# Ledger of designs, part 77: designed miniproteins, single chains, continued (4)

Each design is a single chain, and the fold is of that chain. pLDDT is the mean over its residues in the fold that is shown.

## One batch from the design tools (miniprotein)

Design m14658
Fold by ESMFold2-Fast:
Structure m14658 (fold): chain A 95 residues (1-95)
Amino acid sequence: SLEAAAEAVRRLGREAGMKEEVIEEAAALVRAGDFEGAARLLSRETGLPEEEVLILLRERAGVKLKPEILKLKKEIEENEELEKEKELVKLILEQ
């Protein structure tokens, strides 16, 4: 949820020693759906990579990564599990 992402911003900002005013600005950006703006602000103040912060905020908000990237990752994971399951079945049948 947006509130969960805003709370993650507050925790991260406090741990990093950010000013409360800046933390609340980043939280407000997240609540407005501006994850890129929030990630940029947090990256600038904490020195953390902007892309990693953006992924964290999107995950906490329940916003999925671009559907194309998620589909590709899921297809790779599903294909690897299917190959492992086939290999296990083959091993059982060869006993």
Scores: mean pLDDT 68

Design m14659
Fold by ESMFold2-Fast:
Structure m14659 (fold): chain A 104 residues (1-104)
Amino acid sequence: TVEQQTVNLMTFIGMEMISVQSLIFIAESALEKNRYDLAQQQIQAVEDMIKHIEELINKLRNILATNSLPSDLKKQAQATIEKAKKLIEEAKKKIDELKKKLKK
């Protein structure tokens, strides 16, 4: 059902947001230990995951635009999108800081 697809997308976005935070932590820890190759790999993984989250957000927005959903579910989906946007903005800023540290 469309409602089930909406819940699944919200769940996947939530899980990938947690993964982004974990990967950033691993990248920071790797950089502190002078493990530059590992830090670069985790930074790339974060960038790839951000792109995937953006794709999931677009799919969720499309469902909200083209389907009639219960008001509570629609509100939860909008909240998920806003949290994901904020996380992506913060993650991009953090990745830029880590990339600058990798250059010297």
Scores: mean pLDDT 88

Design m14660
Fold by ESMFold2-Fast:
Structure m14660 (fold): chain A 86 residues (1-86)
Amino acid sequence: MSEKEIEAEQLVALARMEVAIVKRYKDSPKADPKELLEMLLRAVELAEEAARLGEGEIAEEARRVAEEARELALEIGEKHGVEVEL
């Protein structure tokens, strides 16, 4: 396992953490939709970086996490009437 593979795995783990937090709070009436969207944007950036550094399964996993974060961002944007900033 190379240093790049370890870094890719860490970035995927961080991206998953951001996605998990958003999933927990997205249905809360106290959740700020803009804050949730900012976390998802960070998750996409972390996952895309992991996909660049990683190979094979870890790169594929990173791409899946990025796609999940994008789908959640669209869901939250539609549900709360907030435009996804890109």
Scores: mean pLDDT 81

Design m14661
Fold by ESMFold2-Fast:
Order: C-alpha cells, then structure tokens, then sequence
Structure m14661 (fold): chain A 89 residues (1-89)
C-alpha cells in the first residue's frame, strides 16, 4: 500500500520525538520528504538515526514506511543503518 508524504513526515516526527532524534535534522528530513527530494531526505534521516539510540527494529519499520511512501533511498539508508547496528552488537 502506498502512503502519502504527509503520513511519512508525521511518522518520522513522532519517532524523532519518542527516541530523541536531533530536531533540526528531523525537520530538514521532513522538509525534503514534503518536497519529494528522496536523496536529501535520505541523507538527513541517516545522520539523525546515526546520532541517536534507535533500535534496528524501529529503523527497519521506518524503512518499510518510507518505501511504501515511495522514498526508496530513505528506506535504503534506514535499512543500512539497522544492519550496521546489528553488526556492532
């Protein structure tokens, strides 16, 4: 099922608040998502996730949501970060 950009932005904002992601990075990622800029959104999402203590399971769930919203580069960045975290455990 394809989600809207607004739904992805709302989910990312809520996850950012819950897990303490950097607000400025999350806001820039959301701005890029709303503009449909997958590459820029992926960069900011990856940086925010890298600086925060978010579980691999949460990152994979976000990747699925991003993919369903048509943001394949955001999904790839989140899956890569989740895999890197599993390898460090």
Amino acid sequence: MKLTREMLASILRNVGLKYGLDKELVDKAIEAILKGDDETAAEYVRKAAREADVSPETLEALARVAEDAGFEKVAEALRKEAEERRKRE
Scores: mean pLDDT 82

Design m14662
Fold by ESMFold2-Fast:
Formats: structure tokens, sequence, C-alpha cells
Structure m14662 (fold): chain A 84 residues (1-84)
């Protein structure tokens, strides 16, 4: 569906943006650690996007919620790695 394609596009954009920020700000992370963080971010962002679809949000508001949820999940995953 067109909505599924939009969700995929937003998730790919978010993954690229977060991946670039992780590489720049946390260059000490291994590839495995970076992938683990991005998986958690993508999972949270997908949940937020699905909730946004159900709530009838605009694409911009869906993106904002997905970015906030993904960013928060990425920070929590990073903290867990740093505390291990």
Amino acid sequence: SSIDKRIEAILRSLERTLGAELARRHPDLSDEQREAILREATRAARKALLEGVEAGLSSIDMYKRAAEAGGAAALEALRAIREA
C-alpha cells in the first residue's frame, strides 16, 4: 500500500540519519554495536509510525514522532552498551 511505502521511506531516512550521527559522535562503537542500536531505533520508530497512522497524523507529524521515538531508543541502547 502507499502508506506502507511511506513508512518504509521514513524508516530508511531515519536509519541513515541516526547511522551517520552514531558514526560521527560515537566512532568507538563496533559495527555490531551500531547495528544493535539501529535495530532498537528502527523498532521504536516503526511502532510510532503505526500509532501515527491509526491516529490519522500528517506525514510530517509521523516523521517527528518516529524521529523522537527512534532517537530515544538509540540513546537507551547506547547507554546499555556503555554500562555493560
Scores: mean pLDDT 86

Design m14663
Fold by ESMFold2-Fast:
Structure m14663 (fold): chain A 65 residues (1-65)
Amino acid sequence: PLSFLQQGLRLQRQGDPRAADYFDQSSDSFQQIADDNQDSMTVSQYVGYQIQSIGSRIDSDRIRR
């Protein structure tokens, strides 16, 4: 998830619309980790992954406007 986020940020700095696809992949990956591991992680860890997932989705949506 972090590698997709970093690639998305790099492309966004270059004005490349492909950044949206990388932010979507980052969002999906953070959400998948949260969902797959929710029973074994703390509430703070779960919320942290949810915030990262939502943040990446917002970044993708801004580019797609």
Scores: mean pLDDT 77

Design m14664
Fold by ESMFold2-Fast:
Structure m14664 (fold): chain A 67 residues (1-67)
Amino acid sequence: MKVALIVVAASDEEAEEYLAKVREKFPDAEIELYRAKNIEEALELAERLREEGYDHVFIVPTEKALE
């Protein structure tokens, strides 16, 4: 199963923490980490990744992205 994780407005540390948690929950999944600066960029990226054949695409907004 091919999974994309898009983290919005995250630091490197926050992005790595989310990736580690998702990999721990789904150890048999191929998970690729992507980063977006804002929600709009994340939605555009998610649409492209779904067209590229990712089975699931998750968007994780940080508190900074919700300000």
Scores: mean pLDDT 77

Design m14665
Fold by ESMFold2-Fast:
Structure m14665 (fold): chain A 88 residues (1-88)
Amino acid sequence: GLSRELILRAIALALRAIGLLIEAEELAKKVGEDDPLIQEAKKLAERALELAREALKAEDDEEAAALLAEAEALLERARKLLAEVKAK
């Protein structure tokens, strides 16, 4: 089965994705929901959450680690986009 370390990583990344989605929603109240950076950040965070869920269903640690690495990269891109919105 999946290692405890990868399960905990998947949970941590899922929580980070949820946090970014909440942040995007709060920023949307200030700059508008149609802001393209907010829309892209939400899309990236939603995809990262999906990948974290897929990692929990992975057959082995190698597959799970690959999915979580992709999720982490998407979350970093989403964070940078939201930081750019805040700089407006």
Scores: mean pLDDT 87

Design m14666
Fold by ESMFold2-Fast:
Structure m14666 (fold): chain A 98 residues (1-98)
Amino acid sequence: DRTRLFLAALMRELGGSEETVKRILEAKSQEELAEILAEEFGFSFEKALEIVSEVEELLRTHSPYEAALLFLTKYFPHLSDELREKIAREIAAAVEAQ
């Protein structure tokens, strides 16, 4: 559940459609989440599954803000530090609101 909230908030902050955000929030499995991420970002299904699993592990081992910041630094290193911190705060707020 926290993984879906994280990915939905990430998608919203990256300019994803409301339709895509809704699909993420309504996903029933890691496989369904991976299919949505593969379609939206052009990842292979295997890479998308790795990303979903990595988000789950980061949220298990870190605070939501730290998990988001680590994820953004790894997958979106070309974003500015200020923008990554802003997106990480929004993701953390969405995860914490549950």
Scores: mean pLDDT 85

Design m14667
Fold by ESMFold2-Fast:
Structure m14667 (fold): chain A 93 residues (1-93)
Amino acid sequence: HMSVEELLARARELVEEMKKKKNITEEDVQRAIDTLREVLKAAIENKDFDALQEALRLGREILDIVEKTNPELYEKVREELQKLVQEALDKIK
């Protein structure tokens, strides 16, 4: 498994690549979401609240990018990210 720092770096890279694309595919979005899921899991296991907060910020950036480039995917992505965030928050309460 990758470290939290490596997972965050990978998530940031994916988001930056998405920003450069004129058209974003469902595969691009799914790759970013899967990486965020791994970041959230690792951040919770390590009690790394800075990484948790950064992952939430990256999720918001993904939503903004999807809204602009592939709005048909927006609701699906929003729901999946909302579930990931809620699951993460429930584990730290």
Scores: mean pLDDT 81

Design m14668
Fold by ESMFold2-Fast:
Structure m14668 (fold): chain A 74 residues (1-74)
Amino acid sequence: SAELEALANKLIQEFAKELKELSEKGASKDEIRKKGEEMIERIVKELEEKGVPQEKIDAIRRMLEAILDQQIKE
């Protein structure tokens, strides 16, 4: 549904912002990865609870992992 897609987009944007804030506060790459992985699992669980199809959850997980990898490479 449009509401679930909007929720997913919001969670992805908030995830990226939180990772940037951690980096700006001087968090290490290891700390950013650990916190990023914890946030990904939280987001996935929320989407599962909301009844998002597994195929969509898998796609969102891959997007979040790509954002995390990009942040660590900075």
Scores: mean pLDDT 84

Design m14669
Fold by ESMFold2-Fast:
Structure m14669 (fold): chain A 72 residues (1-72)
Amino acid sequence: DEILEYAQIVADWLKSQDRKDIADELVKLVKEGNYEKALQLAEEILPLLELDPSLKEVYEAAKKLIELLKEK
């Protein structure tokens, strides 16, 4: 599942930032099909990624996740 793949990329970065709580919540919301709350959480995460050029891959994954969640 493409949505879950992008959610995992974002979640893995969140775990690396000691934010396992948010990482687990994002993946849980996607797996449960709670796309409205998953979208809200992803949109809250996106600006944190924009400030660091080294996070370009994670930023693009978060953008793609948001795009796919909006289509649901």
Scores: mean pLDDT 84

Design m14670
Fold by ESMFold2-Fast:
Structure m14670 (fold): chain A 79 residues (1-79)
Amino acid sequence: SAEQKARSQKVLAYIERARELIRQRKEQGAPPPSPEEEERYLKLGKDFLQSWGGVVNLNTPADREFVYALGKVVEEEEG
């Protein structure tokens, strides 16, 4: 349906923005987030992925970095 296509496009757009944010942070030499900031954005990213039927793994630094960046995108677009 058109609604399912729009939702899929939104998820893909958020993922692309999250990857771009990771790239920018690495280029800028950004410090690691505070524990409070990390917990907040990990929760937002995890909740978003789970709402779309995604399986969330936080076992590797790369997985955590992705979910954190996704959480920041969710806040920017929906907060």
Scores: mean pLDDT 82

Design m14671
Fold by ESMFold2-Fast:
Structure m14671 (fold): chain A 99 residues (1-99)
Amino acid sequence: SLEEKIEELKQRALELVNRAKEIVDKYVTDPELREEIKSLLDEVQRAIENDDIEGAKKNVERILELADQVDDPDVREALKSLANAILTVIDEIEKLKEE
């Protein structure tokens, strides 16, 4: 059940990453900022899939920094909320993997 719980959390994190990608694609109007955030979300997805907890955290933290560049405050808040939700799930995975 521990392995199943970790897999469920990984799937939840990937769902949150996909929701963030949809918001970025639809509502981040700056093409360069959109491309950079999407690239970081792809790296977060790969890190989660490969159990690279530190890589996932680092890339989400970079997304949070870039979210401050988003001109629409509602889009910025939504992206920050999703990024923080991803960090929370990653933290839960990390705690379950502790000895």
Scores: mean pLDDT 88

Design m14672
Fold by ESMFold2-Fast:
Structure m14672 (fold): chain A 86 residues (1-86)
Amino acid sequence: KELELTLEAIREIAKAIEEAKKLKDKEAREEIIRLLSEALDHVKSGENLEEALRKLREAKAIAEKAGDKETAALAEEAARHVEEVL
């Protein structure tokens, strides 16, 4: 179950990065992609999952403020799966 949750989180973060690339706000786009990419590295390594969770929540907040509901929803689902592994 932990492996399945980790794989779901990886898929959701990867999809969130692709959705974030479509965002017109360059500053928000670059920050969201940075946070999601760092969270993805943490989740793939299985280390620093608390930092991954923090970064996913931060990316969600920035995406919501930028009006990117799809990226925000994907970041939230990834955060939920990471939290279940902890």
Scores: mean pLDDT 87

Design m14673
Fold by ESMFold2-Fast:
Structure m14673 (fold): chain A 58 residues (1-58)
Amino acid sequence: SEVDKVIEELKKLAEESTNPAIKDLLQSYIDYIKANPDKKEEYTELAKELIERFKKEQ
């Protein structure tokens, strides 16, 4: 699913990051999406925007 792909991308970015604050931020998005199925679409879109920004900075 789209949500699963976004979670995988967040995990990969967190693993590749050397900044603990960024790791914590990315993990918090994963945890929130998993814990809040009623808001998963909203948080998935926010996570996509975050992923796009990090990809452009690397």
Scores: mean pLDDT 78

Design m14674
Fold by ESMFold2-Fast:
Structure m14674 (fold): chain A 80 residues (1-80)
Amino acid sequence: SEEEQLERFEKDFEAAKKYLEELLKEGKLTEELLEKFYEVSLGNLKKMKEATKDEELKKKLDELEEELKEFYEKLSKELK
C-alpha cells in the first residue's frame, strides 16, 4: 500500500541519516555520495507524491522532502 511504501521510506531514511552522519564523523563522507543520496531520495519522494491522491499522504511527503533538504544542507556545509 502507499502507507507501507511511506513507512519503508521513513525507516530507510532514518537508517541512511545515521549511516551518513557516522561517515561524516569518520571523515569518509564524500560530496558525491551525499549528492547521490539526496537525488535518489528526492526522486523517490516525488514519485510517491505524483502517484497518490491522498491529501494527508501528500502533506507527509512534503514534510519529508523538507527534512531531506535540511539534512542535505546541514551535511553539505560540514563537508570541506
Scores: mean pLDDT 85

Design m14675
Fold by ESMFold2-Fast:
Structure m14675 (fold): chain A 55 residues (1-55)
Amino acid sequence: MSLEEQADKLLDESNRLSQEALTLPKEKAREAIIEGASLSVKAMKLLVEKRIEEK
């Protein structure tokens, strides 16, 4: 699996968690937001690595 494909999957999961957070109680919504943010950071690192690899 390419770094870009891995990043896309992480971004999709992050987006899904963000949408679910809108329907959850505040405490659970906070946990979902934190998890989603963690996945977004991992996706960004993969995209940066792909950029370096291309050069």
Scores: mean pLDDT 79

Design m14676
Fold by ESMFold2-Fast:
Structure m14676 (fold): chain A 68 residues (1-68)
Amino acid sequence: SVEKVFKAHHAVVKETDNEKAIRALNEAARLYGDGKSVEEILAELEQKYKDDPEALEAVRKFAEMVKA
């Protein structure tokens, strides 16, 4: 649900001061709102943020929390 996505976003965003990671998390929540699956979001953002390990870690943690 959208509520689970926003709770996961809030939990993960509080763990990072990296602006790219925060931007990636905001983009993940938006893509979910647009109807993309968590797997589609993860694949898209892993490709987009491939050169930023902190952004990748944040998006992966977000995906795990939404799937739980």
Scores: mean pLDDT 80

Design m14677
Fold by ESMFold2-Fast:
Structure m14677 (fold): chain A 68 residues (1-68)
Amino acid sequence: GPPLTTFREAIEAVAERLGISVETARTIMIAILSALPVRELAEELGISPATASELRERAARAFAEAMA
């Protein structure tokens, strides 16, 4: 059960909780950790900045919960 002990396990948990691929979850989490602007993340994922902002917030919360 949570919390998870590794970054890999946390990324897998984020992907499962958000219903997205592990690759997409990894991209979002790397963007958060490297402070990539939401506009650039939106362009990389091919989505709107509003959707990218929402996904970033949801992913950050899911990751924090998995790592706690």
Scores: mean pLDDT 79

Design m14678
Fold by ESMFold2-Fast:
Structure m14678 (fold): chain A 90 residues (1-90)
Amino acid sequence: MREKLEKIAKETGISVSTLSKKIRELEEETGISRESIVKLLMYKLKQSGKLTKEDVEELFDGIRETVEINKDPKLVEEHIDALVEKLEEE
């Protein structure tokens, strides 16, 4: 976990402490696990070769919107995992 957060921090210019706080707040708001949130961020970084502060905020807003629409955090986590797995096959 920490090593993944350090990689995201380096690429985005956001401090590890700020990232950890934002991810915790998102987990508390949505019920999506920190592991799934970090997995999605790492996946985006691998695919794009870069991850900006704006990309992180857009991803967080997307998670919030998806949970609000589906009203099931577990279903959203399973969808994130399926998306990451499917895209890794390409």
Scores: mean pLDDT 76

Design m14679
Fold by ESMFold2-Fast:
Formats: C-alpha cells, structure tokens, sequence
Structure m14679 (fold): chain A 74 residues (1-74)
C-alpha cells in the first residue's frame, strides 16, 4: 500500500544523524496517524523500538515528538 511505503520511508529517515530530517520524519508519522490503519502498520514495521530509542535523543523536540508518537501507539 502507498501508506505502508510512506511509513517505511519515514522510519528510515528516523535513523538520520540530521536532527531536522528526524523531526521531519516524526512530523510525517504523526500526520500519517490520521489514517486509522497507520498505528497497526507502525507496530508491524517495528516503529516502537525505534521511537523508544528516540525518547532519549539529546534534542528535546525529537524526544518529545517520539514520546507523543509512542503514546498514540499504546
């Protein structure tokens, strides 16, 4: 599905060393959660452990957005 391909792309961008790229990807994933199927796709693609790591990120905006995403996946 196009939604799954978009989510996979954003999950790869979360691994960037550029904080702006990571913030862009987190913002994109938050927007994708407007689709009711997106939460299940994120869980199935292993987004939870990636987001858990990002909650310890030195950039407080990255950490806050990762926590917000995790809260919506619980």
Amino acid sequence: SELEELIRRYLELLKSKDDEVVLHALSGLLSALAHPEAAQILRELGAVPLLEELTSHPNPEVAAMARRLLGRLA
Scores: mean pLDDT 89

Design m14680
Fold by ESMFold2-Fast:
Structure m14680 (fold): chain A 95 residues (1-95)
Amino acid sequence: MEKEKDKIYLEMLAGKEATEEKKKLYEELTKPLAEAAKLVKELEPDPEALKKFEEEAEKVAKEYLEKAKKEKKYYEQALKAAEEIKRIAEEYKKK
């Protein structure tokens, strides 16, 4: 079951064509990523906060990508990365 979620997630990230069913599943699976992206967009008026956030988010993304490669759990690690990135964005927003 989890392998199917990983496959759909990676295919959609790569921009590969997917059926409507896969698109709906991908949308549901990536809701936390969409929420994180919305919070990041709210940082755009503050270039200093945005730059610091981008540097920290890149570190988090790289760390979780290495864990995903080791564990072969791309979707699960991406979800955890999105939650951590969301937390960092909220910290920069509330300064």
Scores: mean pLDDT 67

Design m14681
Fold by ESMFold2-Fast:
Structure m14681 (fold): chain A 68 residues (1-68)
Amino acid sequence: SDAERQELLRRIRDLLLAAGVPAERAAEITGLIADGKFEEALAKVDELEKATGADLSEAKALIKELEA
């Protein structure tokens, strides 16, 4: 449902922000997901994970859930 999709997108954003990802980058990633660009979104999360050392595994799992 749209409500479930919006809640998952909010959860992904909150996880990125909690990990120290800047709001602009979190918005870029959630925008890619909203546009159905899941591979690009996952690639950007992987890039941020390597750059920051943060564990973004939960955010990646939620993105994969939205893709399925």
Scores: mean pLDDT 83

Design m14682
Fold by ESMFold2-Fast:
Structure m14682 (fold): chain A 95 residues (1-95)
Amino acid sequence: EEALKGLFSEDPEVRVKAAEELADQVIENPEKYADDLVKLILSENEKVRRYALYALALVFVRDPELGWKILEKVKDKLTPKEQLELAFYLHLALS
């Protein structure tokens, strides 16, 4: 809940921390939080979508099987730019 609120913050540092906390919640309890991450990736708010994709990248690094499961639910709705941004976030998360 607090992580979800943070993704709507005007402070980039708060948004990054919220994305990290959301990734932790999704990994710890995917049945409860994976659907929330899907909804945030599909948000009408471009900034929220961007940080939700960063959270997905963090999930992929720590739990690739869960990351693929979530991506399958959103892949057809991602723009080419968002697909490239996800790849970039994966590169950053692995560094």
Scores: mean pLDDT 80

Design m14683
Fold by ESMFold2-Fast:
Structure m14683 (fold): chain A 91 residues (1-91)
Amino acid sequence: VSEELLKLLNEAFLEALKEMIERLLEKGKLTEEEAKKFKELLEKNKDDGLAMAKILKELFELAKKKGMSDEELAELTKEMLDILLENLPPG
C-alpha cells in the first residue's frame, strides 16, 4: 500500500467522521460542545488512522449512552462507509 493511498484513506475517513458527528448532533445524540470537541480531536489526529478509529469508538459509546440503538448505529455506519467510498478516487 502506497503512502499516497494511506493519505487518501485518512482524508476520506476524516470527512466521513465529521459527517457522522454532524448527523449525531442533528439527531440530538451529541451536544454542540461534544461535537466541537470531537471535531477538534479529529483535526489533531487527521494523519493517524488508529487515533481516528479510537475517536470513532468513543463516539459510538457516547451515542449508545444517549439511547442510540444498535440498528441506528449500523445504519449510521453504513452511511459513513458510503461517504468514505465517495471521497476515494475512482478506480
Scores: mean pLDDT 79

Design m14684
Fold by ESMFold2-Fast:
Structure m14684 (fold): chain A 63 residues (1-63)
Amino acid sequence: MPEVGDLLKALADIVGTSPEYLNIKKGDIIKVVGKVDSSTYRVELNGKEGLLPLAATKYLEKI
């Protein structure tokens, strides 16, 4: 499970279903900057913040 401060590498493209979610490409490095609730994280990619659903973490690898 990701923790605040973790760096995660995307193993696949992750497309946001809502404007509040980030569009992530395979190979992107994402930083966890917060926990919103039990199913949602706040993450940062290239200076942009957005939400990441817990279900999408299966496509991410901690580095």
Scores: mean pLDDT 79

Design m14685
Fold by ESMFold2-Fast:
Formats: C-alpha cells, sequence, structure tokens
Structure m14685 (fold): chain A 60 residues (1-60)
C-alpha cells in the first residue's frame, strides 16, 4: 500500500512540473528526489501543497 501511494505521488509530481512556474521546477525536482529517498508521505503532501500555493501566488 505505501509503495503504491508513493508511486502515485511521484506521478503527481511529474504532472506538477508541467503546470507550475519554471522557477518552481527545482523545488518539485528536489521533493521528487526526497520522496524517492523515503520521505514520509504526509510530509511530501504538505510540501506539494506549499509548492502549489507558491504557484498560485505567482499566477494571481
Amino acid sequence: MDAKKRAALLATLDAMKKIVDDSLIPKVEELKAELEAGMPLDVAIERMVEIMRENAEINN
């Protein structure tokens, strides 16, 4: 179950790279590397929400 959730979050991060501002791509790549290295899923979700919040501020 955990491995399946981790794979789903990694796929979500790949999708996020296509929609976020170019300035945020390094943050997405860093989070992807940390998630692949075993970052807790709850922490990864929190970081994803923060990146999307920053993206919304750039676009609004």
Scores: mean pLDDT 81

Design m14686
Fold by ESMFold2-Fast:
Structure m14686 (fold): chain A 69 residues (1-69)
Amino acid sequence: TIKVDMSEAVALLKAAGLSEERAIEAADYAGKALAAGVPAETVVERLVRDFGVPREVAAEAVRILQKEL
């Protein structure tokens, strides 16, 4: 099991208007996808489409999670 500190990404997603549960789901999805080798741009597109995250916020969350990997 890969442990990634998602706290900063979760806080950013909550500040962008997601509920705590949705922010945790989004950060967990993004962290796992990045760890599995999914391209960052693909993860950003999925966060925008499936979680309703603004593209700029999705890009910053992905950048934060990449630093933790």
Scores: mean pLDDT 79

Design m14687
Fold by ESMFold2-Fast:
Structure m14687 (fold): chain A 74 residues (1-74)
Amino acid sequence: MDAQIQALLREFEARVNAILAAVADDPEKRQRILQVARATMARIVALINAGASLDDIRAVADAGLAEMEAIAAE
């Protein structure tokens, strides 16, 4: 489980960095995306500490990424 959670977190960080790179010239979008990323990470950490399933953690990560992508696409 730990290795799978670490892989998911690595993928999440890489994806967040890619989204931020796509909006590097838009400080307002960058700020909004960073806020969503921080809120999503806090929720992921809370789920990990609560012993939630990998599927539940992935669902929260995917939802956060979808929200960040939507902001980037504005």
Scores: mean pLDDT 87

Design m14688
Fold by ESMFold2-Fast:
Structure m14688 (fold): chain A 87 residues (1-87)
Amino acid sequence: MLEPEVEFLLTAAVAGLLLRRHPDAEGEVAERLRELVEEGRRRFGEEALERAAAFVEEMTAAGRAGVDLTEEEAIARAREFLEELLA
């Protein structure tokens, strides 16, 4: 299982990607996504958030290409990202 802080970083990165894909998004959900991005940037910095976003996009692209990643493989990829980020 992912460490709570890394789960939050990945969550903030996903929120940022959703906002980038829907720049005209409004309402309480969109505002909550912006709050997550700002908190992630405040806690980890923009570089870490952008690296997390790139990781999420890579995983999403693999899924779209019909590469079925098992839960174990997804966790292993997240762990590798975590170890690289914290090294």
Scores: mean pLDDT 67

Design m14689
Fold by ESMFold2-Fast:
Formats: sequence, C-alpha cells, structure tokens
Structure m14689 (fold): chain A 58 residues (1-58)
Amino acid sequence: MSGAIMRLFVEVPRLVREEGLSHAEAAERYGLSPSFVSALVKDYEDNDLEGKYEKVAT
C-alpha cells in the first residue's frame, strides 16, 4: 500500500546497477540495511517488472 516502497524498489537498484553505488552506500543514503539493499537489487533483477513496473504493491 505504500508508494514509498515502490520507489525504493526502483531507486535503490538503479543507483546500485546504473551509478555503481555499493550496497553500503545505498543503505546509508536510504536508512536501510545493506542486506535489505542486496535483497532489493536481487528482487529487481529477478522480477524485472516490465509492464508491471508501475503497479502498486499490495
């Protein structure tokens, strides 16, 4: 139900993958754990929500 969660699923993986931020740097920037950042990156890679990218999480 949170748009902020969907933003994290997009922004965090993009910063890691496209801008080369480390998991620790992304975690510090967003107040997350590095393990959670790793999980977000992996989820983004595995799901690759093309066509459903804009769908709000329930």
Scores: mean pLDDT 67

Design m14690
Fold by ESMFold2-Fast:
Structure m14690 (fold): chain A 79 residues (1-79)
Amino acid sequence: MSQIQQLRQQADDYLAQTGKLNAQSNALDKQAQAALKQDKAKGRELLMQSVDLSVKAIGYAVSAVSYRNQAERLEQQLS
């Protein structure tokens, strides 16, 4: 596999991870909203877990953009 193909694959893998973490964060946020009405402590715990996953998703998204930009620059230099 070329270096460009490897960088594109890494970007795709990181974007897939971003999607998974965002889906999990959204599910926990819905659970937190329901829990807050009955148990404020449990609701806050779930909300904090949702926020933590969202922050991790941002990290993966930034890494994905970095790998994609590296692949594009290499492709342009070789063209």
Scores: mean pLDDT 86

Design m14691
Fold by ESMFold2-Fast:
Parts: structure tokens; sequence; C-alpha cells
Structure m14691 (fold): chain A 96 residues (1-96)
């Protein structure tokens, strides 16, 4: 539980940093933070899969939204990228 909570908090911090980077026009930093958020969310989900499968599902959904956000940035759709990152934060917070 504790390690999964730490990873979930890391995912939230990276998602917040990604949103700030998108707003600043720093697409390289935004993509890097989204990748770190995706990694942390996936690791937290793996730890919770047998213990709390509902929390694991929320974290996997958040991970998928970080991937969609990365794709949106690559297509120049910063508005969708921010929305996906914000939705991912809400899902990770529900998993905590």
Amino acid sequence: MEKAKELAKEAIEHLKEAIEAIKAGDREAAIEHLREAQRAANEAADLLEEIDPEAAKLLLKASFLTLVAQSSISLGDDETAIQMAENAIELVEKAL
C-alpha cells in the first residue's frame, strides 16, 4: 500500500508538471513528464492488482489517458492534452 501511494503521488506531480509545460509551450518537457506519470501509474497498478483491483483499474485508465495526452501534443492539440492530464489526475486521486 505505502509504495503504491508514493508512486501514485509521483504520477500526480508529473501530471501537474506536464500541464505547466504544455501551457509554457515546452512540448519536450511535457512529453517527458507524461512518460514519467505513465510509468509511475503502471507501477502502482501492478502493486495493487491483487490487493485492490478497483484502484489498479483507475491507475491503468489514468496511464492510458497519459498516452492519449502524449499523442495529442504530437498532433498539436494542447487543449486535449491538458484535459486528458487533468482527467488522469482525478483518476489517480480516486485510487488513493
Scores: mean pLDDT 89

Design m14692
Fold by ESMFold2-Fast:
Structure m14692 (fold): chain A 64 residues (1-64)
Amino acid sequence: SRLEAEEARKAIREGFAQGKPPPLSKEVLELSREIGEKLREIGDGLDKSLAARKEGKPLDPALT
């Protein structure tokens, strides 16, 4: 909800005011990279599907 987003922003600002940086732990950075990698794999799959469709070829050769 909007209220939850507002509270999160307030907590981050208060953290900076207290001289405490927002949590940028190694785990958070690692999760962000993992999510990015998965999204790229999905994108590559979609691109290949579109290329096959353009050539009039089936998506799965086993279906022929």
Scores: mean pLDDT 64

Design m14693
Fold by ESMFold2-Fast:
Structure m14693 (fold): chain A 76 residues (1-76)
Amino acid sequence: HMTPEEALQRLLKAYIEGKVTPEEQELFRRLAKALGLPETDKITEEQLYALLNPDGKGPLTPEDFERLRKLLEEIL
């Protein structure tokens, strides 16, 4: 069992460290699918940035975190 907030923390850690565990990779695939991104390709660093910061507007806002949390809640 993984909470949406725990999932969000794992995604942020992977984003910052540039390393993805199998559990985080599966979580990224589910996010990509929910966002309509191609799921057949491995999630690249560029795609990770796009998932966490879709507008490329610098650091994530509280509103961005809330959107991601709700999306993760739907996926989990």
Scores: mean pLDDT 65

